# Designs tried in a protein design run: designed miniproteins, single chains, continued (4). Part 54

Each design is a single chain, and the fold is of that chain. pLDDT is the mean over its residues in the fold that is shown.

## One batch from the design tools (miniprotein)

Design m13968
Fold by ESMFold2-Fast:
Structure m13968 (fold): chain A 87 residues (1-87)
Amino acid sequence: EKKKLEEEMKEILGKMIELAKEIYERLPKVSKEVQEKVNELIKEADKYAELAGKAAREGNLEEALEYLKKALKKLEEALKLIKEEEE
């Protein structure tokens, strides 16, 4: 179980890194209104990532994984906003 949770966390972290790269590359090309919304979503993702790190340090891997999933969703939402404006 613990190894499976650790593997899932590594996979999510990898996805978050790829999403962050895509967001940062595209962000300067979108409107200031979308930039503000995206920055707020990034701020929320950072808060969840911080909570995940705290939970992981305390040995609460299930809680850490849930926070990482929430952080990932915020980054996915941010990229969606960028792509919707590009259309």
Scores: mean pLDDT 85

Design m13969
Fold by ESMFold2-Fast:
Structure m13969 (fold): chain A 100 residues (1-100)
Amino acid sequence: SMEERKKRVEKEIEKIEELYKEFQQTSDFSKRWEIAMEMMTLAINGSEEVQRKFAELFGIPISLLTEMRQAIGQPPGDDEATERLEEIVEKIKEWIKEKG
């Protein structure tokens, strides 16, 4: 239902914001990277609202997340789509590093 979806989205946004606070307070690079990867996983598997929040927090274009979602939607065994997805993920990781 729409109400169940809204509650799920609110919890997802709260979690990504909490992770971002932990990210900003963490001085250890390895731990900071782990938190960023958890946030990215939430964004990729979550709602569009969570994806927008992730993009906003790290200052990355929403278009990159859209391209990633499109690549994930391609049939299994499409080597070109797989390579494209890897390129997009790597670019987002670089943007996360710039914010850390």
Scores: mean pLDDT 74

Design m13970
Fold by ESMFold2-Fast:
Structure m13970 (fold): chain A 100 residues (1-100)
Amino acid sequence: GEAALEAGERAARAAAEAARAAAAGGAGVGAAAAGAAAAGAYAAGLIGARQGKAAAAGEEAALAARAAAGAAEDGGSAAGAAAGRRAAEVGEEAARRARE
């Protein structure tokens, strides 16, 4: 349904924002990653009732966003950028599966 699509798209956008924040480093990385994780969890909850694969992708997006936050905090910009790119990819996959 419409709500599941919107949730998936929101998760993808949040994951992309977390990736950009991680690449830039500094203040806001944790907030962006938390937002991505929350959006992913919400999307997984909505989609899980209708699409098991989309729910799994949403959960992965949330985990990847948390990993991006940790990498940025502990590993610096390069590690954060790599984790952030992964979060964006998984978030985009969740949105795509939600549309199917």
Scores: mean pLDDT 61

Design m13971
Fold by ESMFold2-Fast:
Structure m13971 (fold): chain A 62 residues (1-62)
Amino acid sequence: SMVEEVRRLVMQAVQAAQDGDWKKAQELLKKAEELAKKAPPEDKARSMKFVEATQRQIQDLQ
């Protein structure tokens, strides 16, 4: 599902940030956000919440 794809991308972004690869983390977050925005309404809100929570988590790691 689209939600599962977004979740996979945000998990990979967190891993990249923990590894110090901030460029990769931001690229993965951007891909997750683009997928979330293209999702059907039922999935969009949930997917966007994952993206927003992960963006904040990665920002707090910097």
Scores: mean pLDDT 82

Design m13972
Fold by ESMFold2-Fast:
Structure m13972 (fold): chain A 62 residues (1-62)
Amino acid sequence: SMEEIERELLELDRELLRLIKEGAPKEEIEEVRDRLNELNAKVLERAVDKAIEENRKRKELE
């Protein structure tokens, strides 16, 4: 669900900040950043797909 994805994004943001603050290896920081980018891309795709589908339904209700 979208709520689960939003919670995961917040958790990853928290983890990223903690790793930076603790001086974690660059590789660990990059892994968390890549996961954030993947989830953000999925959220965008879902939002676009929903907008297209809703626009189609409105045109059919002529």
Scores: mean pLDDT 80

Design m13973
Fold by ESMFold2-Fast:
Structure m13973 (fold): chain A 57 residues (1-57)
Amino acid sequence: SVEETKELADDYIEKYSDDLEHILEWLKKAAERYREQGDEESAKVLEERAKEIEKKI
């Protein structure tokens, strides 16, 4: 679900907060996987998170 995807992304960001590049790569790969599965809403959530992380690099 979208809510579970948000929680998963937020947990991962918190866990690897010292490595923004690693977080960015994970978010982009996860978004691609969700898009391939037809889950565009979850993919968009991860893409928005990735964009925010990218601004910090």
Scores: mean pLDDT 79

Design m13974
Fold by ESMFold2-Fast:
Structure m13974 (fold): chain A 54 residues (1-54)
Amino acid sequence: SLEYVRELLRKIVGDELTDEQLDEAARILLSRFDKNGDGTLTPEERAALEEALA
């Protein structure tokens, strides 16, 4: 799921952020949206993340 969040961010703002900044932002977003802390986003959590980034 961290890789998923990183790739999602890369598609949206990747040109404006370095790879290091993308990794940091992806970790923060995963932590905020992964409510059970298992490192995997449910379809509901993915939808919430995508909506927050739109």
Scores: mean pLDDT 75

Design m13975
Fold by ESMFold2-Fast:
Structure m13975 (fold): chain A 60 residues (1-60)
Amino acid sequence: MSEEEKEKIKEELQREAVRLYLLEGRDPVEYLRELAKKLGVETEEDDSGREIVEKIVEAL
């Protein structure tokens, strides 16, 4: 996957997390952490939403 595609995916993941928070009241960081787990991506408890998104995209 190209660097440009990775940046687009980062933005889409952040927007989706915020959208779910606004529409469903889901914690955006918890959503991203759960998604990372489904993709087999390791996250730390102190990871920010941005750091989790970076780890997900790096694994692609």
Scores: mean pLDDT 77

Design m13976
Fold by ESMFold2-Fast:
Structure m13976 (fold): chain A 69 residues (1-69)
Amino acid sequence: MVDLSAVADVANGVPGTDYAEAVAQLRAFRTTEAYAALPPEQQALLDAAIAAGDDPAAFAARVRAFFGL
């Protein structure tokens, strides 16, 4: 199972979240069959989140969009 704990912390607005770790976790998830099974719209949201990885506010917003928040 791919660890998405830091991604979940970003989605929930947890203070002190390691955004570099969250980006790394999303990159790892992108290599899985679970990612390949996602609708194209959700794949695009995940790719957009990874692309925003150096901007914590944009990254958090895109992660929330990916989870439908």
Scores: mean pLDDT 79

Design m13977
Fold by ESMFold2-Fast:
Structure m13977 (fold): chain A 103 residues (1-103)
Amino acid sequence: SLREAAEELFRAAIRALLEADLNKPPNPEILAEAEKLKENPSVELLRKLLELLKKGVPSLETAEAAFEAALHALRVAGASDLEVEEYEGLAGIARGIAKRINS
């Protein structure tokens, strides 16, 4: 389902935020696929972005773009505003952990 695919991308995006290389430039292919997903969320586009995101250590900008695209897809798939706030809270925790590791 769209919801299950969006949740899988969300989990990968949280991992990407935790593992982001602050010195790495953004991947333009991942940024482009994230924008396509935000324009028209689909299971196919979610899986494509997920596979691209899995291929290496992402930049922070790439991880953030994937997170925003996953969050938008979750909203389109029927996630409530409360569920989205919980997902944003998890991202905040991931960003906090990454900052401590990179400090």
Scores: mean pLDDT 84

Design m13978
Fold by ESMFold2-Fast:
Structure m13978 (fold): chain A 64 residues (1-64)
Amino acid sequence: SAALAERARRNAERARELMARNPELAELLREIAEKLREIGDRIDAAFRETGDFEKGLEAGALSP
């Protein structure tokens, strides 16, 4: 979801900022942030393709 992607992005930004004094770690965190964004994009695409699942939850068809 957008909320999960936003939270992941924010955490990645904060971690990178705090690790700015360590360029090697900053580089790794940037790469991780890029991968997390890609994962978020794929999750969003999957939800668009499986809109029936989300509608089912809203209708209470899937209420675990």
Scores: mean pLDDT 70

Design m13979
Fold by ESMFold2-Fast:
Structure m13979 (fold): chain A 60 residues (1-60)
Amino acid sequence: MRDFLLSIGGIGEERADRLIAAGYRTVEELAAATVDELLAVVPEMSREVAERIIRAARLA
């Protein structure tokens, strides 16, 4: 999971670790999330980055 999140542009290690700590521990859980749910965990993340995470997870 961590390596997957780090492969997406615009995510640092700290933000990836925060998403994992919040319960997004599998690609399937991440694919089921909404942009607003990810931004609730990491509010300083851009909407474009959150959209890229979800799209990448759904395509995996």
Scores: mean pLDDT 79

Design m13980
Fold by ESMFold2-Fast:
Structure m13980 (fold): chain A 94 residues (1-94)
Amino acid sequence: KNIELAKQYEEAGEDYLKAGDNISAAVAYARAGHFYFKAGKYEEAIKYYEKAIELAPKAKELNALSYENIAKAYEKLGDFEKAKEYKEKAEKLK
C-alpha cells in the first residue's frame, strides 16, 4: 500500500514536471517521500523530499517540513550528523 502510493505520487510529480507545473510537482514528490518513509524506504524518501525542495525553493513551509522529514530519515539510517544538519535547515525556514 505505502510503496504503491509512493509510486503513484512519484508518477504524478513526473507528469506535473512535464507540464511545467513545478509547484504541483514539488507537492507530489513530497507526498511520494512521505509514503516511501512510511514504507521504510528511507533513501528513496530523502531523494523525493530533495526533489521537492529543488522544484519549489521559495515554498518555505513545505520545505521546512521536507527538511524535518529528511532529518528523520537520516536518523532511521543511523546518520546522526546529516540528521542534525537537516534539522537546522528546517529551523532556519520557520
Scores: mean pLDDT 88

Design m13981
Fold by ESMFold2-Fast:
Structure m13981 (fold): chain A 60 residues (1-60)
Amino acid sequence: SELREELIKLAKELAEKIAKINNLDVEKAIEQAIKEAEGLPEEELPEAIERLKKGLEDLK
């Protein structure tokens, strides 16, 4: 799914930024974010994508 690929990309970017801010394991944070993104129902993908985009903008 094109939406799922976009979600995974955004989830990875957000997880990396949050992990760096909190001095956490970046690799583990990214792995967890990918697993969560892969597990979301198709119907929730558009909302999740918009939330992650907002989160990334707020961290700039």
Scores: mean pLDDT 83

Design m13982
Fold by ESMFold2-Fast:
Structure m13982 (fold): chain A 77 residues (1-77)
Amino acid sequence: DPDVEKAREYLKQGKLPEAFEYALRALEKDPTNKEAIDILEELYFQLLLVANENDPETIKLLERVRKVLLDYYRKHP
């Protein structure tokens, strides 16, 4: 999946918003895409390490990723 590949590349580059965008695109095509979920889990942990009160955009991204992951796990217990 090209979107999964791009998400993984952006994640490795530390381009966290872009990684999130492409992982979401992969989930839009296949809501059960485990590779996209794995990328979102890695993204979530990276965001936890860099989030701080002086960067509201990073906090917003963290919350967006968290909501996607929680929604996925609630639907796939």
Scores: mean pLDDT 83

Design m13984
Fold by ESMFold2-Fast:
Structure m13984 (fold): chain A 93 residues (1-93)
Amino acid sequence: MVLEEEKKGLKFKVSFPDKKEVTLNDVVVSGDGLSAAVIELGIATKLSALGKGDINKKFPASEVKEIIKEVINSRKDLEIVEETETGFTVELK
């Protein structure tokens, strides 16, 4: 349909380095299209708010992982199909 910008089954990845603490700049969203861009913005918005606007604020990797999961799970059109210690593979439903 002409209103669908992305195909169902499109996958993208959200990753961060294997470190105890990570910053907003360490989170990488790799994939094409609007859903990847929206998730990247959502993660940046939440981490920036928690860091009180300090983009260099370090967070425990476990906390960043939970924030990423919350951002993805806030979208009914997205599903986490793979989870690792350093990221997620996300699929468009």
Scores: mean pLDDT 76

Design m13985
Fold by ESMFold2-Fast:
Structure m13985 (fold): chain A 97 residues (1-97)
Amino acid sequence: LDKYDHVVDLYKENGKTVTVYTGESVLLLAPYGGADSITWLKDGKPITGSRFKQFDLGPYAALEITDLKLEDSGTYTAVGTGASNTTYSVTLKVVEP
């Protein structure tokens, strides 16, 4: 986790706003819990773009955002489906330093 400027646990920060800076990197983590899969959404839409990387990190689904831009501001949602359905959201507020 030391390679990221910010690490945000969506379970702990659910419903909160996190302020981050342009040029930084952020790792968003959502626990699987009882979910078989997690889908990442930004403002209710699928996430696209080369600066966004989705991967598994142990008991978490991870979304990595590198080289943050002002347009990366928005609500990031992790939708878990399976034996248990879960939804966690955080709002990223990207600002210049």
Scores: mean pLDDT 84

Design m13986
Fold by ESMFold2-Fast:
Structure m13986 (fold): chain A 66 residues (1-66)
Amino acid sequence: SLDTVKRAAIHEMEELLEEARKKGLPEEEVERLFREAVDRINKATTVEEISAIGKEIEERVRELLE
């Protein structure tokens, strides 16, 4: 179900941002990105939208750490 995909995506975002925090991303930025990701994933109506959100957040985290 879409809800199962959303829950999995949120869990992946939690893991991504926890690793980013360990690599030096400030706690305030981790909190902001996680809140944005959860809000956007919950508003998504397709699996494709959820995947796009996850990839975008991952790319933004990568840029912030480089």
Scores: mean pLDDT 87

Design m13987
Fold by ESMFold2-Fast:
Structure m13987 (fold): chain A 105 residues (1-105)
Amino acid sequence: MEELVEEAAELFRGAEKAYRGELTKDQIEQLIKRAKELLEKVNISPEDLAEIQKRVDSLKNIREYLLDAAVYLIALAFDPGNEKYIAGVALSALKIAELKLKELE
């Protein structure tokens, strides 16, 4: 539980750096890999994962993804056992990394 919270926080810091243009292409690809690995580790129902994915997919730009990730990270600080918030951080960070990778190609 605590390990996943720390991984989510590190992933958020990576996404924020990507947002600011501070990461290389290789670092962004590693951020994508870490986000996908974290999503594989979360113990939530497929229904809960689908709900979070639908919410994230409804967002329109990189700033909204960053704010969404921040909100989930704050929620996770108040309820560290809620792996749904870890999934929210990971999915939002993944969207930021994918958009930034596309800008570099």
Scores: mean pLDDT 84

Design m13988
Fold by ESMFold2-Fast:
Structure m13988 (fold): chain A 88 residues (1-88)
Amino acid sequence: MKVLVLSGIGTLEENLALIEEAAKEGAKTLLLVDGPITEEHRQKLIEKAESLGMKVYFVKPSILDEVKEGLNELTEEQLKELLEKYGI
């Protein structure tokens, strides 16, 4: 399954475009990395992802040791293991 991992670093417009492109590619899940973005920026990313039918999970920055930022191909089992290890 396609899963978008996003730190939110960069502009709001850039991050919204990444979410839209990931949804177009068939992504159904957004892993939003906890980091130095404003709550307003974060909320806009969540609203966009949910509007496209994506489920949003919050994850620790250490997830980036195992997955790359951007679109990842994961099994449901791999996603479950990542959420158990890095989920907030």
Scores: mean pLDDT 85

Design m13989
Fold by ESMFold2-Fast:
Structure m13989 (fold): chain A 65 residues (1-65)
Amino acid sequence: AAATAAQLATLAAVAAAQGKSAVAAAINAALAAASADAAIVTAGQILAAAGILESVVLKALAALA
């Protein structure tokens, strides 16, 4: 759950950095309103659909630190 939330937050930051405001807003809404189960499913769908974001997530984490 905590790791999933951190991944969602990172993906939202990456989406915002790429100018994909709608994607960033959707991820932020999931973080704010989703149950633990829904958040886990959402994170899985995002990671599966956007495997290309995997390498970018690590760079975004470094930039946010």
Scores: mean pLDDT 56

Design m13990
Fold by ESMFold2-Fast:
Structure m13990 (fold): chain A 80 residues (1-80)
Amino acid sequence: SMEELQRLLEELERLALEVIAAARAGDKEKAEALLEEFERKVEELIRLMEELGVPKEVIEQFRDALEGQLERLRKLIEEA
């Protein structure tokens, strides 16, 4: 449902902030675990968008944005 889509987006934002907090605290193991959860939720979001009939162009834009965020978070953890 659209409500589930909104909840997943909110959870992704929360997870990203938690990854940043863990990385800044020097807790690399926790940051990596949270990043793996973030990556799983990204795939869940994309699948839900496809099921809801969201246009492919919109889905691709979201995927590109989220993959960019994933790369930035991975680099932050590696530099911690």
Scores: mean pLDDT 86

Design m13991
Fold by ESMFold2-Fast:
Structure m13991 (fold): chain A 68 residues (1-68)
Amino acid sequence: GLDSSASVRERLLAAAEVAEKAGREEAAEALRALAEDPARAEELIAEMERRGLGEADEQLDFAVEAVR
């Protein structure tokens, strides 16, 4: 089904929910903004991969910085 090929938008919205539950409201808003611009989100994910960002907190901080 489409679940096995979830869109970047769907993945970002799921990540935003997790961030909000963790009290990371700024990160959740950044992820929701990126979910509305999938092309920008894909570029950001590629940059995170290039930098070797594996920790969730590092990825969230980078997403917040990128949408500012």
Scores: mean pLDDT 72

Design m13992
Fold by ESMFold2-Fast:
Structure m13992 (fold): chain A 66 residues (1-66)
Amino acid sequence: MPMPVFSAEEAPLVMAIANEVLKDPKATRSEIVKKAAEKTGASQSTAARLLDTMVAAGVLPEPPAS
């Protein structure tokens, strides 16, 4: 199956997103995006894109709507 490809520069953000989802699987998309962006210094738009990619690839469950 096709797997998402992440750059080395995106690895800290990918790990932050995964950690937030594993820590609180009921966290909303906006909460995950905000916390991951704050921890890594990335923009919320970049964090949102990576989260959506990981969910689409089946790596993470879809977070509930805000």
Scores: mean pLDDT 74

Design m13993
Fold by ESMFold2-Fast:
Structure m13993 (fold): chain A 61 residues (1-61)
Amino acid sequence: MTELLIPAEVSDAAGAALLNAGVEILASREVDSETVRLVVPEEQLERAVAIASRFGPVEVL
């Protein structure tokens, strides 16, 4: 299980792109008003980072 932090402003667009690419979003939670935490399977992490990074900065936890 791996966690990604992404900007809240791009979370809808990034989330839609991840789901359309077949990435499973195991959990999604707003950390603060500017940041959303997504949980993805470790097997899909590299693909998830590549997709989400097109929308904004991504931090892997």
Scores: mean pLDDT 83

Design m13994
Fold by ESMFold2-Fast:
Structure m13994 (fold): chain A 66 residues (1-66)
Amino acid sequence: NVDEANLYTREGAIAFKKGDYEKAAEYYEKALELNPKNKVAQKLLAEVYEKMGDLEKAEKYKKLAE
């Protein structure tokens, strides 16, 4: 469901702006479960993992978004 995936992406962005990177990662992961090829969500999830210090996961999602 594209609408539900978009909702999770929006919730993730709100959590990211509040500095809640763990919650942001959860929402972006849910968005990707619904739409695995969402390059925007992949790129945002990479940024979240970079902020959390998980550079290995950040690199994986960054490459997927290419």
Scores: mean pLDDT 82

Design m13995
Fold by ESMFold2-Fast:
Structure m13995 (fold): chain A 70 residues (1-70)
Amino acid sequence: DIEKLVEQLKDKDRKVREEATRKLVEIARTDPEKLKPVIEKLKELSKDKDPFVSSGAFLVLQAYEEALLK
């Protein structure tokens, strides 16, 4: 569930955030269309004042843009 992975980017547990980031980056590289419904949420999270949250969301968005460019 992609919505759950995006939610986990805000988790207090570093390992949960790291795993969610890795899974979302993998989805962005293999099937970027699956992230389309959560792109706006990822953009909001990339502006989060917590650098651990914003950096995770930013990495996912970077992978998504790279996959679309080819």
Scores: mean pLDDT 84

Design m13998
Fold by ESMFold2-Fast:
Structure m13998 (fold): chain A 65 residues (1-65)
Amino acid sequence: AQELVDEATRALARGNYEEAVELLKKAIEKDPNNKDAYIGLAVAYRALGRQEEADEAMKKAKELM
């Protein structure tokens, strides 16, 4: 899970937001309680203009605190 989150973080830094979403979804499949993956999804979705999906991801991240 952490390897996928780390790779997604690099994708976000490079502006590859769709790739970051795919990697973070895979991280969540491996560990559904991975708060960092949901935070990453919120960042990626916001960058893509998918605000509703970004808000849902942040809500899930907060629930996992």
Scores: mean pLDDT 82

Design m13999
Fold by ESMFold2-Fast:
Structure m13999 (fold): chain A 70 residues (1-70)
Amino acid sequence: AGEAAAGARGERVARVIRLAKNDQPPESEEDRELLERIATALAQALGVPVPEKVTPADVKRLIDALTDYA
């Protein structure tokens, strides 16, 4: 059960991250909300302020910063 539920969420997260890395907007309102949640989580992990308007470029920058931090 956990793997199946994780698979569905993982696919959506992977899609949103892929689009953000390619500087593409989210495909749906649910993907936009997920993009905002990902940006918030990454910003909190890095100790930086969350942007007022989350864009794919913002998420890409946060992912890159987290990768450099690691």
Scores: mean pLDDT 70

Design m14000
Fold by ESMFold2-Fast:
Structure m14000 (fold): chain A 76 residues (1-76)
Amino acid sequence: AREEARRLVEEADRLALEAAELAAKGDYERAAELLLEAARLLREAAELDPENREAYLRAAERAEALARKLRELAER
């Protein structure tokens, strides 16, 4: 369970890095989509690893907030 949660966090980190690169290039909509997928994986990791649940949920909420801001930029 903890090892599975760690793999989900590693994938979420990879998606967040790709999202940052897309945002730097102005691809805000794609960056937001990747951040929402990262948030989903982080919420799943929180269910599998109760010891780190709070940290994973906070990371998911930050990713979701950033995705919302990037979508606001894409629609301007």
Scores: mean pLDDT 87

Design m14001
Fold by ESMFold2-Fast:
Structure m14001 (fold): chain A 56 residues (1-56)
Amino acid sequence: AYEEAKKLVREVIKTKGEQAVTDELIEEIAKQLGASVTTAKRAAFDVLYEKSKERL
C-alpha cells in the first residue's frame, strides 16, 4: 500500500505538478488502494521530500 501510494503520487506530479498533490487526491489514493489516509499522506510527503532533495 505505501509503495503503491508513492508510485501514484509520482505519476500525479509528472502529469500535473506538485501542487496537484492535495488532501483530496491523498484521500482518493487511500480509497483506491484500501489503505489508511495516514499511510497515503506519509507516502505523499516522502515523495515530495525526495523531489525537494533532488533540486538541491
Scores: mean pLDDT 77

Design m14002
Fold by ESMFold2-Fast:
Structure m14002 (fold): chain A 102 residues (1-102)
Amino acid sequence: MEEEIKKLIDETLEQMVKELNLSPEEQARLRKYAEKVRKILIDKNYSLEEAKTALNLLYQLVKAGASDEELDAFIEALKKGVTIAQFYALALLVERELERRR
């Protein structure tokens, strides 16, 4: 489980860096948040399915341009549960979509 989660995180990070054309500074920021997610996934003994969900949510938030404060809130939600993190991420993504629609 731990080695599978690490591999999943590494693969997800490489995909995000490639697809989002991240600068070195943004790559460092993303790796910082991915490490926080990794520790929570292991400490809370989340399943591989829950780990995939959490990483996909992180990817969607970074792609949507989430701030450090918004990512920190996502990390706090994830500590409470994957479902809580899903609700937080969905609410933020909906807010971003409405803002862009104007």
Scores: mean pLDDT 78

Design m14003
Fold by ESMFold2-Fast:
Structure m14003 (fold): chain A 99 residues (1-99)
Amino acid sequence: MPIDMNEVEATLYYMGGYISLKAGDYEKAIEYFTKAIEAAPDSVVAAAALKNLGEALAKLGKYEEAVKAYEEAVRRAKEVDPELAEEAEKNLKKAKEKL
């Protein structure tokens, strides 16, 4: 398949979000993951970004928003990345337990 420039952009934002998440900069992680989702909404990168967006939101105690992000990650990942869907379902269950 040819290189999709929107998916390249999404991947770069996703990487920025992941680095920010690991550094404990949850607000910056949310910004980057949101941009990744906007750049290529129908991509596997967007599904991964939604899962990590949920993780960043949960770290900030925003469990209602985290649940919504994880539910969307499961929905998008289910047919394209079963491992990502399973991880998102596990995180969704944990986030719901905090509500």
Scores: mean pLDDT 86

